# Ledger of designs, part 21: designed miniproteins, single chains, continued (3)

Each design is a single chain, and the fold is of that chain. pLDDT is the mean over its residues in the fold that is shown.

## One batch from the design tools (miniprotein)

Design m8704
Fold by ESMFold2-Fast:
Structure m8704 (fold): chain A 95 residues (1-95)
Amino acid sequence: MVTPEQVEAILAQGRELDKPEAIAEFERLYELMQQPTEVLRARLRELGLSDEQIELLEREGPGLGLAQAILALERSEEVRQQLLEEIEQHIEEQR
């Protein structure tokens, strides 16, 4: 469940990414931007947002704002899995 203030926090966190990662994410963002708004709304609902929260995102940034919110929410779980794998490999390297 996301408020407008939390959306701003998520976007701010995205700005602190390394530039190479930001380039890779640009392709995903571009793909999302080409989707119809209804598809973006459906994805946000799947990621746990309410209809009211989706409406707030549309009011503050239709299209791009919705796409950026999806990207940030999807990445938080994938980045978590990636970091766990890196930590596990790092432990093995300290053999």
Scores: mean pLDDT 62

Design m8705
Fold by ESMFold2-Fast:
Structure m8705 (fold): chain A 79 residues (1-79)
Amino acid sequence: SALAEELAAYIAAGGKIRGVLYDENWNPLGEAVVTGEFSRTEPFLAGIEYDEKTKKDYLLVFSPKHGLGYIDPAEAEKI
């Protein structure tokens, strides 16, 4: 989606976003601040993943505490 691609490009350019991180069953894991830089201590953007059930793109995020999770681009806030 245009919004997921816009947010991914913003992050790739050095921006940060804030959003709620969800697992694959849409259970909230917590709020995360996400960067584009690989980190062992901070959440970072791993990519964009299309979900065929919801027909929508999500931001795929790696969090050291939770592993892989998802942020809804429509709920994300640029920092």
Scores: mean pLDDT 87

Design m8706
Fold by ESMFold2-Fast:
Structure m8706 (fold): chain A 68 residues (1-68)
Amino acid sequence: MSAEQQALLAQGQALIAEGQRLIAEGRELIRKGDATGDLELLLRGIGTVLRGIGLQFQGELLIAKAAE
């Protein structure tokens, strides 16, 4: 509701959106690697998903902090 709370909410939502994009990209790499037996693509996809999850978690923490 304050300008600072709204800024933190916007930043948190932006991080969640970026995390979701990375998760989607990682899923595509995992599916391609699994379908072709390409271990390099599969591992890269897993790493990309984990990075996306990390950004989503950081975004959630910012939103929680804005609520205080």
Scores: mean pLDDT 86

Design m8707
Fold by ESMFold2-Fast:
Structure m8707 (fold): chain A 87 residues (1-87)
Amino acid sequence: MTPEQELEVEIGVLELKVAVLDVAADRLISKGTPENKKEAIEAYKEAIDTARKALELERSRPNPDQDTIAALEDKIAELEKKLKEIE
């Protein structure tokens, strides 16, 4: 792989990690226990941090994809809203 292709793969892996954490946290919240709420909070926080890392990597590219940037910014806002609603 070229360094640019490796960066594309890294961003894609981070986006998948965000999606998995988001789904896992939503499932934990649906179960309604205090323990599951704590785990969901941790999962949303990790998803936010992971999405922010993906956003920084995309912005660091020579030709940043504006659609990817917008999607990541929207996902961070969505996750922050979900986190605020359960804290």
Scores: mean pLDDT 86

Design m8708
Fold by ESMFold2-Fast:
Structure m8708 (fold): chain A 115 residues (1-115)
Amino acid sequence: MEEEVRELLKEFGIPEEHAEEIVRALRRGFAEAKALLDELARRQPELAEAYSRARVAVELAELVIRRLGLPETPEVRLIAFLEALRAVREVLADPSVSGEELLERMVERVRRELE
């Protein structure tokens, strides 16, 4: 799980050390992850796009957890974030995908992963 999250963050262009920090922040909470991503984007504006994509993935993960009524445990946050990162990657490949369709795909994938 955590290794898959790190690999996707690296695919987005985020350095390995920052990918590891993001995973640790996400284990503490979504607020911590968002704060870290905002700080990293300010410190490295040349990578702001990569951090912005990860930031959107955090917001999508929060929406999925809320929609499914799941507890915000570290494991559930990581699973939701992993599927959100995959969804963001899909939109980058095909920007015609609607936000609602994207959310439904993530909800289904998170539900399947937890079963």
Scores: mean pLDDT 82

Design m8709
Fold by ESMFold2-Fast:
Structure m8709 (fold): chain A 89 residues (1-89)
Amino acid sequence: MALQEVMEKLKPEAEKVTTKEHMIELIKKALEEAGFKVEVTEENGKVTFKITSKDGVELTLEYDPDPATTEKLAEELKEDAERLEELMS
């Protein structure tokens, strides 16, 4: 019971760290704090950041989130929870 709730808490946190949505939000906020205007679009798993300076200079950055990193982190969390449950058994 308690272990299952711990897994539920850790899973969203880890997913936020490595998921594209969390990474997009962090990158967007960092760029906006630096004084840029940021537009984000997503097509077929690619994320495009259109960055505009105050002088109207546009930069386009394409970001492909690493699915292996996200999946690996989720699997490691599951493995750690299973190991903890075995120790408690």
Scores: mean pLDDT 58

Design m8710
Fold by ESMFold2-Fast:
Structure m8710 (fold): chain A 75 residues (1-75)
Amino acid sequence: REEAERLLREAEEAIRELEEKARTGSEREKAVAITALGILAAALDFEAELSEDPEIARRLRELSERARRLVRELT
């Protein structure tokens, strides 16, 4: 599914960019990035629950777990 593949690529890129900002950004950038990571984690988890493709669901859950781990580590 093209839409699912795009979502996964965009989510991976977003997590990478948000992690970078959370680690190296200004205090404002860090706060915004950590908040955005939490929102993204919840959204990815929700999409995984709705996915009928087990491979897509697995990849969405992995990205959600990565984002949640980063929120815990960076907060």
Scores: mean pLDDT 83

Design m8711
Fold by ESMFold2-Fast:
Structure m8711 (fold): chain A 87 residues (1-87)
Amino acid sequence: SEKEQLEKLIKWIEEQKELTEEQKLLKEIAKKALEDEIEGKIEYVRVSGKRGLEEMRERGAPEEEIREVERQIEEKLKELEAEKKKK
């Protein structure tokens, strides 16, 4: 069911003539999730984390706040990598 939904999403995105940046990111996440659920979660955290940090920098957020978010992203990625290694 979930795999079928991910496959349909990927196919629908690939059939679009013009892809938004968000659709490109969703396609990449969906492809990773289809291969391995944990890999999909890792890609989601990486993509959403990078976007969040870029938005924070664009709005002029304090360096201390940016550093804290970077640390949280790194910790989450480390947790997911550890989960992947156990499977």
Scores: mean pLDDT 77

Design m8712
Fold by ESMFold2-Fast:
Structure m8712 (fold): chain A 59 residues (1-59)
Amino acid sequence: MKEEVEQIKKLQDKMLEKVPSEEAREAFEKAIEKAEQGDFIGAVSYVMRALAAVVEEEL
């Protein structure tokens, strides 16, 4: 879980620097929260949501 939290934070930094999206930011924050709680399935689900929001902002 600790490694997953760090990976999510790195992904958040990279994606939000390129595409500043509040929806993506909120989803990344939830993903980190879930990973810290040991819910890696929930963390992955929120990461996917954040990435979808980033892609949608580019349309």
Scores: mean pLDDT 75

Design m8713
Fold by ESMFold2-Fast:
Structure m8713 (fold): chain A 72 residues (1-72)
Amino acid sequence: SLTEEQYRRELELVRFLAELTGIPVPENPTLQELADLRRKAIEKLQQLTPEERDKVGEKISEYIRKLVEEET
């Protein structure tokens, strides 16, 4: 279903962002938990130094680009 696909994509994104920011992710997170974790990860990314931002920014951009192309 579309809901299952959305959950899978969100989980993949959140796990990726959590790995970059050192945030732990539960094994079976809810959509609300994923939303909260994504928000935390983005907040941490906004507080990075220029060097750290460049380091992780490329990986994030590639991931988002892939998602946009798959949704089209």
Scores: mean pLDDT 76

Design m8714
Fold by ESMFold2-Fast:
Structure m8714 (fold): chain A 75 residues (1-75)
Amino acid sequence: LTPQQRRGVLHADALYVLTVATVLTLKREGKNDEAIRRLEEAKRRLEEIAREYGVPEEHVQRLLAALEEMINEIK
């Protein structure tokens, strides 16, 4: 990985971790609609980070799949 790609991976991972923490809190509070909204927003931001930093496609796809799975679990 280039230094730029490595920075992109760190940004993507940080976004994922913060999103998961937020979603778990919202689910605990019964705010499922807000949790889904946050997950959809995180997917869009993740794609933006990937384009800006050139994050490896495999890494981006794994994070997107994890976010999508969480959306499907909440419904």
Scores: mean pLDDT 87

Design m8715
Fold by ESMFold2-Fast:
Structure m8715 (fold): chain A 81 residues (1-81)
Amino acid sequence: ALSPEQRAELVRELEAGIARIEELVAQGKYDEAKALALTLLRMLRSAGLVSDAEAAELERLIAQGKLDAFIARVRAIVARL
């Protein structure tokens, strides 16, 4: 389990990453946005915040370019921390 300090830092990094993905999408930089989304997914997996099945579903959303759906799922995870 994450310490309170580790959780706070992870929330900060995830929120910053979401904001950057939204910025990249607004600029039409979809490949860069997808690469950053995969980085956030690796952070979620490393922190134990998603199961293997959830990680596979999130990876599919990224691959399909459904970044809005990916962001919504990450926001829901952050809101529960």
Scores: mean pLDDT 88

Design m8716
Fold by ESMFold2-Fast:
Structure m8716 (fold): chain A 85 residues (1-85)
Amino acid sequence: GMLENLDLGSELNSLVDKAIDAIDDGDIEEANDVIDEILSKFDVSEEAKKLADEAKSAIEEGDKNKANVLLSDMTSALIKDINSK
């Protein structure tokens, strides 16, 4: 679902876009750092954290497509976590 309050969603999207940009550029260190920043800013479920760890692994392997899919799944889990309170 879409967020009614765009401020938190905008912040998350900005960080996700930055991570995608770093993945596309092959900057593994920056991509992992941005994911860590996302995890630090939000109180994350075990599901979201697992997806983040899997995304980091895909980034290290250079699998950009897999990393982007996992980031999308992580973002969905984070939105669910935020909306649950």
Scores: mean pLDDT 76

Design m8717
Fold by ESMFold2-Fast:
Structure m8717 (fold): chain A 75 residues (1-75)
Amino acid sequence: SSLGRRAVQALIQSAIRHLEAGDRDGAAESLLSAAGVADLGGDTALAERLRQMADRVRAGKLTVDELRALLAEVL
């Protein structure tokens, strides 16, 4: 649904803001919340990708530019 897509977009934007502030745990939590919304919308592939990105952000291996690229893909 359009509401589910907007929720995923807003949560990815939240993850970007957390990561820009140096809050990797907050960024990971936002991405995991986005994965939950994607699963509820039936987008299992996006949900899995978001979970993998949450793991990478907690490990310090994900950039803001990668999150911005993801945001562009889900628009």
Scores: mean pLDDT 89

Design m8718
Fold by ESMFold2-Fast:
Structure m8718 (fold): chain A 82 residues (1-82)
Amino acid sequence: SDEEQKKVLLEAQRALFLGELTRLDLRSLRDDPEAVADEIEKLEKTIKKLEKIAKKLKDPFVKAQVLKFIANQKKFIEEAKK
């Protein structure tokens, strides 16, 4: 239903916003390995939520945007772990 898709879209928007905030925090904490590890874990949890949300998205354009965000954040995590 349209209402169910609106709820999924809102969940996606909230998770995308949380992921972006966590990524910004990681840049600020770069010199603290313990804090960086904690924020990476938060970002990984947000990505897992977004992957589940993406499976429920019916709009192919919105789904593609969410998948692109997931791919970009995974690259960021790999770089942050180095």
Scores: mean pLDDT 77

Design m8719
Fold by ESMFold2-Fast:
Structure m8719 (fold): chain A 71 residues (1-71)
Amino acid sequence: MYVPNDKEKKFVESLKGKSVEEIVKKIRDYILSNIGKVPTSELVRERNNYINALVSAGLATRDELIEGLQK
């Protein structure tokens, strides 16, 4: 079981009741706003942590989030 930190918990709570498409958009917007400001390795780690937190909360499956982020 993935144990989210406070930042990840707040992110998950903000997305309760949202569609998978809205969740994907929020993750994408976060990545795009931080390109060039945060190292790519840290952005990939944070993205994976958010995906794990969302899946653990039951808001989406990992496959749905990964497929949405690849579009």
Scores: mean pLDDT 77

Design m8720
Fold by ESMFold2-Fast:
Structure m8720 (fold): chain A 87 residues (1-87)
Amino acid sequence: MTAEHEEELRPAVEELQPLFDRLYEALRKKREDPSLKLSEEEQAFLKRLQEIHAEALAKSEKVQTDEEALELAREYLERLRALAAEL
């Protein structure tokens, strides 16, 4: 990744911090107590995150160039940022 690409993606990474914190907290609680029922909102959130990740993974298999990989990364981060904004 070039410095220009890192600078372009930096704001998105910073905006994703609340989303990552919420994801890790939900997964931590489930790991520490497997009997703990996640709220409907937490379950919906994890499902959306899983769908975004699965779609990005499927698209990555079709990537043939570094430029296509960077475009996919931007799309993935933009989708995660939109999800984080709903928090």
Scores: mean pLDDT 68

Design m8721
Fold by ESMFold2-Fast:
Structure m8721 (fold): chain A 76 residues (1-76)
Amino acid sequence: MRELADTAVDDIVTLYKEGLLDEEEVKESAKQAARVLNSRDPDLAVDFLERLAKRMEELGAEEVAEFLRKLAKEIR
C-alpha cells in the first residue's frame, strides 16, 4: 500500500514537471487519490498528501503544497 502512494506521488510530480498537469489538475488528481486512499486507511491518505506537498513545494508550487497540507489536516 505504501508503494501505491509512492507511485501516485511520482506519477503526479512527473506529469506536472512535463507540463501535462497544471496546478489545478494536480490538486484535483490529489483530491481524488486521497479520497480513495482515505476510504481504506486515513494514514495512507495523509502520508500520500504530505509526500506530494513536499515534492510540490520543492518545485516552487507553494499554493498546491498548502492546499495538500490542508487536506491532510482535514483527514486527521
Scores: mean pLDDT 81

Design m8722
Fold by ESMFold2-Fast:
Structure m8722 (fold): chain A 69 residues (1-69)
Amino acid sequence: MPVVVKLTLGDGSDVEAAAKTLREAGALSVFGDPALAQVVAQFESEEVARKGVEAVRDAGIDIKEVEIL
C-alpha cells in the first residue's frame, strides 16, 4: 500500500540532500521544507519507504524523527 514518510532532520541538516536521497531511493514525490528541517515523501510501499530512510541515514544525515503514514 502507498505510504507517506515525514522526516524531521537535525538542526542545520541538508534538506535538499535528504530529498535527493529519497528520490534516488524510489520516492514517487518529495517535498522539502528547510524552515522546519522536514522532508515529506510518498512511496509505493512501506518496504521502499524504509529503504529510503536507511539511505538518508547512510548518507550521514541526522534524523530526529521518522513518521510513516
Scores: mean pLDDT 83

Design m8723
Fold by ESMFold2-Fast:
Structure m8723 (fold): chain A 99 residues (1-99)
Amino acid sequence: DEELKKLEEEYEKLKEELEKKQPEFEEFLANHPELDEELKKELAEKLAALAAEKAAQIAAIKATNDPAVAEAKIQVLDGRATLEMAELVKEKRLEQAAK
């Protein structure tokens, strides 16, 4: 199945990006101030919203795809969500630094 093969290739590329960006993210956190209570609440709300959107997307994927394709799509979605969560954290740390 060409769709499954493309999803597997996309996930492998995404894994490479995640492995490369993880140490960059850790270095970013080490060089930026911890969040105050206001920004912690705002970040928590944004992360909760992203988690809810992800849960809805997973449900839709499972409802509309065969199990093997659904599993592959969920793996890609999980990787992308990890990158998006890191960007939200970075955004709030930069906002804290600007205060």
Scores: mean pLDDT 85

Design m8724
Fold by ESMFold2-Fast:
Structure m8724 (fold): chain A 66 residues (1-66)
Amino acid sequence: TKTLSGTVSGADEGSLASLVYPDGRIVGTATLDSNGNYTFTGLEAGDYTLHVTDNDGRTTTQSVTV
Protein backbone atom coordinates (compact mmCIF):
# COMPACT_ATOMS: atom_id res chain seq x y z
CA THR A 1 0.00 0.00 0.00
CA LYS A 2 0.98 3.64 -0.58
CA THR A 3 0.51 6.94 1.26
CA LEU A 4 -0.22 10.33 -0.30
CA SER A 5 0.46 13.41 1.85
CA GLY A 6 0.60 17.09 1.01
CA THR A 7 -0.09 20.66 2.04
CA VAL A 8 -2.59 23.07 0.46
CA SER A 9 -1.91 26.82 0.58
CA GLY A 10 -4.86 29.14 1.08
CA ALA A 11 -7.20 26.48 2.51
CA ASP A 12 -8.30 26.65 6.14
CA GLU A 13 -8.65 23.89 8.74
CA GLY A 14 -11.77 21.85 7.95
CA SER A 15 -11.41 22.09 4.16
CA LEU A 16 -12.22 18.84 2.35
CA ALA A 17 -9.73 16.85 0.28
CA SER A 18 -11.24 14.14 -1.95
CA LEU A 19 -9.17 11.57 -3.82
CA VAL A 20 -10.80 10.15 -6.96
CA TYR A 21 -9.98 7.23 -9.27
CA PRO A 22 -9.64 7.90 -13.04
CA ASP A 23 -13.09 6.27 -13.50
CA GLY A 24 -14.70 8.85 -11.17
CA ARG A 25 -15.11 6.67 -8.06
CA ILE A 26 -14.16 8.36 -4.81
CA VAL A 27 -11.19 6.64 -3.11
CA GLY A 28 -11.58 8.60 0.12
CA THR A 29 -11.83 11.97 1.77
CA ALA A 30 -9.66 13.76 4.34
CA THR A 31 -10.18 16.96 6.28
CA LEU A 32 -7.28 19.44 6.19
CA ASP A 33 -5.60 20.20 9.51
CA SER A 34 -4.76 23.69 10.87
CA ASN A 35 -1.61 23.75 8.68
CA GLY A 36 -3.42 22.69 5.48
CA ASN A 37 -2.05 19.13 5.59
CA TYR A 38 -3.85 16.06 4.25
CA THR A 39 -2.96 12.37 4.32
CA PHE A 40 -4.41 9.34 2.52
CA THR A 41 -3.18 5.85 3.49
CA GLY A 42 -3.81 2.33 2.24
CA LEU A 43 -3.69 3.37 -1.42
CA GLU A 44 -2.81 1.18 -4.40
CA ALA A 45 -0.21 2.50 -6.85
CA GLY A 46 -1.87 4.39 -9.69
CA ASP A 47 -3.19 7.67 -11.02
CA TYR A 48 -5.72 9.74 -9.08
CA THR A 49 -7.29 13.19 -9.12
CA LEU A 50 -7.15 15.25 -5.93
CA HIS A 51 -10.02 17.71 -5.32
CA VAL A 52 -9.71 20.26 -2.50
CA THR A 53 -12.74 22.34 -1.50
CA ASP A 54 -11.94 25.14 0.93
CA ASN A 55 -14.25 26.76 3.49
CA ASP A 56 -15.09 29.52 0.97
CA GLY A 57 -16.41 26.91 -1.52
CA ARG A 58 -13.44 27.19 -3.91
CA THR A 59 -12.42 23.88 -5.47
CA THR A 60 -9.01 23.08 -6.96
CA THR A 61 -8.10 19.87 -8.79
CA GLN A 62 -4.79 18.25 -9.62
CA SER A 63 -3.58 14.95 -11.07
CA VAL A 64 -1.47 12.85 -8.70
CA THR A 65 0.42 9.58 -9.18
CA VAL A 66 0.96 7.31 -6.14
Scores: mean pLDDT 79

Design m8725
Fold by ESMFold2-Fast:
Structure m8725 (fold): chain A 63 residues (1-63)
Amino acid sequence: SAELEDLVLAIARAELRKLGASEEEVEATVARIRQIIADESVEAAARLGKELADAFAARKAAE
């Protein structure tokens, strides 16, 4: 649903910004999530989004 898609994308943007991602990184990641929603499902996009957020947080913690 469009509402669920918008919610997933809004959460992704907020989490990436919280982790210190640049606006370019945020938009690139959101574009990938949109593509996964189109090709697979919102559920698949949510799972990948979580993995990407965890990986980004780990990289920032290691800096």
Scores: mean pLDDT 76

Design m8726
Fold by ESMFold2-Fast:
Structure m8726 (fold): chain A 100 residues (1-100)
Amino acid sequence: SEKKEQAKKVIDEAYKKITEIARKLAPNPEGAIKVIEEFKQKALEAIDTKDDLEFQNEFGRLFSELLRKLRELGVPDEAIDEIRKVLNEAFDKLQEVFSS
């Protein structure tokens, strides 16, 4: 599906950006990156296994859980805010993909 390929590109680009933020600003970059990679895989799986509405709901849940786990790893609020901006922008792009 063209929409699934577009959604995967949005996820790939967003997760590359948040990985770079974590690499630069996290006190434990390896631990933070591992968590980010786990949530990227869950998001990609959700694109393949869920319908558009179920995917949007699951993405929102994964977004919130990712930010919580990064805070637990001691990622500073400045980095959390930048990651949240990237994920919000990705969510908006995903809504555009699925509304077409």
Scores: mean pLDDT 84

Design m8727
Fold by ESMFold2-Fast:
Structure m8727 (fold): chain A 68 residues (1-68)
Amino acid sequence: MREEYDRLKAELIELGKTHAPLLGSREEALAEAQSVVDAFDEAIARGTPLEDVVERLRAALEGFRSAL
């Protein structure tokens, strides 16, 4: 699960970098992606099961990819 979580985090950040021109400013796009990652890291630190976080991240990535 940790390895999958790290992979999904990397994919979200990479999508933010790749599609920054379509999301306004590059800084804003990266800040938004980082904010989402930070929120999930905080949830894990507070004891949220890693499996639940991974499932939510997958749904978010799928939604983002479907919108592109």
Scores: mean pLDDT 70

Design m8728
Fold by ESMFold2-Fast:
Structure m8728 (fold): chain A 119 residues (1-119)
Amino acid sequence: METVVERTRKALLELEGYSQEEVDKIVAELKKIPEANKPIEDLSPETRERVRKLLLEHGVSEEVARIVTTPPTLYQKVMTAMIELMEKGEPLTPENIAKKLGISPEEVLKAMRDAGVLK
């Protein structure tokens, strides 16, 4: 389960091409928000708006700020589960993903189809 701090760090390094120094500065400001240490799904709309404004103040694009502050879809949770399984050396099967998320393998495949991707 990703916090907004973890999502911001990944997005700024990978999508915006920010330097590590710039990312660390933004992350330090985010850590001043107590809710920023909670899972993204548990953030209030007011806290999400506060994070969005902070990112925009540091020159982050509206698109990336929106991505970082939006709770993950079922498809995004499937992708996170796949990454975690890969990092642990576990097979990337719909069954393993479903077990990790507490859903059926058919729901995993449906989420991937609804997102326009199948792996």
Scores: mean pLDDT 74

Design m8729
Fold by ESMFold2-Fast:
Structure m8729 (fold): chain A 79 residues (1-79)
Amino acid sequence: DDERERLVREVVDLLQEGVKASDQLRKNGKDDDADQFYSKISELGTEAIRHVMDGDLEGARKKIEEMKKVVDEAKKKAS
């Protein structure tokens, strides 16, 4: 239970970081990039939560790692 709660919190935190990066991309006039990164991060977040709910914690961790890479890429492009 604690591990599932921790993974869900990590997904929520990454979604918030993704929203901030997307907002910064829009502020910089990169609306298409903002839409693409937000869509991908939201998709991966949904998949991660499904894995958590199914008890596939390893699958959830893999999706979270993919989310981290996409968020990092969005942040770099926002700079």
Scores: mean pLDDT 86

Design m8730
Fold by ESMFold2-Fast:
Structure m8730 (fold): chain A 83 residues (1-83)
Amino acid sequence: AAEEGAEAGRRGAEEGTPEAGRRGGQEAGRGATLDAKTIEGETSGGVGAVAGAVAGVTKDPEMGRLGGEAGARGGREAAESGA
């Protein structure tokens, strides 16, 4: 989850476009929140998408990774709280 989210975010950033970065972040957040289905999960996905878009613009893989990680972490925390 967290590792997969980080990888998706980095991949989007490496493609070097805002659209690719945003999609990478969204995919990372979505994966993390799949089991949670919570509002917190949706918020985390949004954060990942924004960070991914920024990384795309700046072509900074580290920002994409951080965005993906944030999305995955938020989704996991939401699932843990819901259990």
Scores: mean pLDDT 56

Design m8731
Fold by ESMFold2-Fast:
Structure m8731 (fold): chain A 101 residues (1-101)
Amino acid sequence: LTTLVKQGLQALQDGELEKALEYFEKALTLAKNEREYVEVLLGKGTVYYLLGELVDPSFFQLADQYWGEAMFMGKMIDFPVIELNVKLTLIYEKVKKKLGL
């Protein structure tokens, strides 16, 4: 699981959005607890935000859904979702810059 999340984050940083989704979807299938689900859902939400900007605005609804679920679940389990979201925001901004957005 940790390896798949790292691979998803690396693919996201590299601007390989479809590959990032593939890793996060595999990680979601292997997630055994709420902390692992939160990490994967935040990653998927970030990919869908980028897809919303690059491909089709309909992906923003998916991004909001996954991100909202991660925030809600993270709050219930006292997960440092704000800290993880800051890290993902930095990755998001870096990828936008790399893709010329």
Scores: mean pLDDT 72

Design m8732
Fold by ESMFold2-Fast:
Structure m8732 (fold): chain A 85 residues (1-85)
Amino acid sequence: SLAEALLEASQTIALGQIKAAVALLEGKPEEEARRIEVEAAEEAVRILEEAGAPEELIERLREAVRAGDVVRAQNLLTEAELAAL
């Protein structure tokens, strides 16, 4: 379901943020941590696209990811999850 895909996408971004935080704790540069977060956000968009999420949501998420704005991507997912309830 779309609700399940939204949850999986949100979990994917959250796991990416955790991995990025671990990378920073291990002395990796900020650029590498940001890359980890962006790659997780790109995977979240793929999950939603394959699940048939609305094109408007996919485009807004792609814009956030292209801007490197993972926080905006997470907020868009939260709004979509609330709307799917």
Scores: mean pLDDT 86

Design m8733
Fold by ESMFold2-Fast:
Structure m8733 (fold): chain A 82 residues (1-82)
Amino acid sequence: SPTELAEEALRLAKEGRVEEALKLGQEAMDSLPDNLKASEKVGEKAGEILKEKGLDAEELSEAERVAVGAEALIEVAKELGK
């Protein structure tokens, strides 16, 4: 499922396996209805996660940015799966 792919992408990103995390994140995104709408929702959710954690995206490593994106994607996939 898109949620399972996004959860795996988050785990890989936390392990520093950025390339593999990005690949699974893209597979999750491609599995969601309306890719443009899903992309917009992921962006909004990533912004909320950054604000809640008090993080500046410009100060994050690539792996940390990918992890935030994957966490946002998990939430969007759960919402669209209802």
Scores: mean pLDDT 81

Design m8734
Fold by ESMFold2-Fast:
Structure m8734 (fold): chain A 87 residues (1-87)
Amino acid sequence: SAAETLRELLERYLENGGLPEAEQERAEEALRALAPDRETLREIFREALERLKQIMLEKIKKENGPEAPELEELLEKRYQELLEELE
């Protein structure tokens, strides 16, 4: 389904830091198909934001040393702002 396609492509995007051009086109097609189904889109994007937050948090803790607490706070603030926009 378009929802499953979008979930799979978002997961790959977040894990790899990008998508090949052909996969981006598939994501755009799935997004267009799902545009009338706002509830399904919100669920998919909430899942993607939570996954992105976890990936970014692990990178911050592993790589940023003394700046990590400030970046973690910024990440949490941005995550909450984006989550509210989806609600």
Scores: mean pLDDT 75

Design m8735
Fold by ESMFold2-Fast:
Structure m8735 (fold): chain A 72 residues (1-72)
Amino acid sequence: MEKEKEEFDKRVEELKQRALSLPPEIRAQALSAVDGEVEEAKKYLEKGDFEKARLHIDRAEAIVDAFQRIAE
């Protein structure tokens, strides 16, 4: 549990740093979307459902990737 939480916290920090590096025009939207997926992942972590928590973090990664593609 502690190792999964530490890995989760590290991935969340990395995702937020990636979102913060986006252009100001889309940064707030990307951060809001990432925060939504992170909150869902936290709910599953508290339940011990690490697979669903992983799914939501993977969703946050996909959101950041999509915003990076839009930011041209």
Scores: mean pLDDT 80

Design m8736
Fold by ESMFold2-Fast:
Structure m8736 (fold): chain A 81 residues (1-81)
Amino acid sequence: NKAKELYEKLREAVKNSKTPEELYEKFTEIQKEFGVNVPEEPNEEERNRSLLATLTVLYDKYKDEAAKEWAEKLAEKYLTE
C-alpha cells in the first residue's frame, strides 16, 4: 500500500532530521516520490503549515512521539515568534 509506505518514510525522516529545513526537504522529496503536489518555492509560513499538517497525521495515526515533539517546537519557535 503506497499510503502506508509514504507515512513510514515520513516517520523515518522525522527521526533523521536535525532542522526544520532538513525535515521539510525530506518530506517534500518523499511526497514528490509518491505523486503529491508540493509548492515549488514555499514561504516560511507555508513550509511550517505543511510540516505541522504532516506531523499531526503521523502522531494521530502512529502515536509518533518524535513527530509530536517536532510539532510542538515548530509551533513555539516558528508560528508564534
Scores: mean pLDDT 75

Design m8737
Fold by ESMFold2-Fast:
Structure m8737 (fold): chain A 77 residues (1-77)
Amino acid sequence: TAEVEAKFKKMIDQAVEMIEQYMETNSEDKVLDIVETMKGMLKIEIKRAGKQVPKAVVDKMEEEMEKAFKKVKEKIK
């Protein structure tokens, strides 16, 4: 559903903003640990959504998450 997708995209955007803020004051290794923690939290949210939305929506949410975190990791290097 569009509402679930929009809410999840907002959570991804917020996680990316937090990671970018942490990049200013933390080591590369510490920022990468934070990225993995944020991915873990978002995966829990996808699992919760998966009880209420079709698999195609779950797959799309996972793809959007991986794309966003790939882009932020490229900024850390």
Scores: mean pLDDT 79

Design m8738
Fold by ESMFold2-Fast:
Structure m8738 (fold): chain A 90 residues (1-90)
Amino acid sequence: MTEEVLRADLAALRESAERLEEEAERLLADPNASVKELVTLYTAVQLLAAAADFLASQATDPALAAEAAELAERLRRVAEELKRKIEELE
């Protein structure tokens, strides 16, 4: 992949991450959040984290690789919070 394409992909992943993080904050604060909603969001966050890790592995620019890796780590932290709430409700 070209670096320009990877930068565009990272921008798209960041937009998706922002939306998923906002939804996670809402569901984590909702005492009536369903396990199905939490599991669906958890799966989406994990898939996005994997996509960010893959982008990091493809980047030849170390700065771009670092940005993608940081995004993946940020998303994994969100996934851990969602998993904790799922386990509390089971």
Scores: mean pLDDT 86

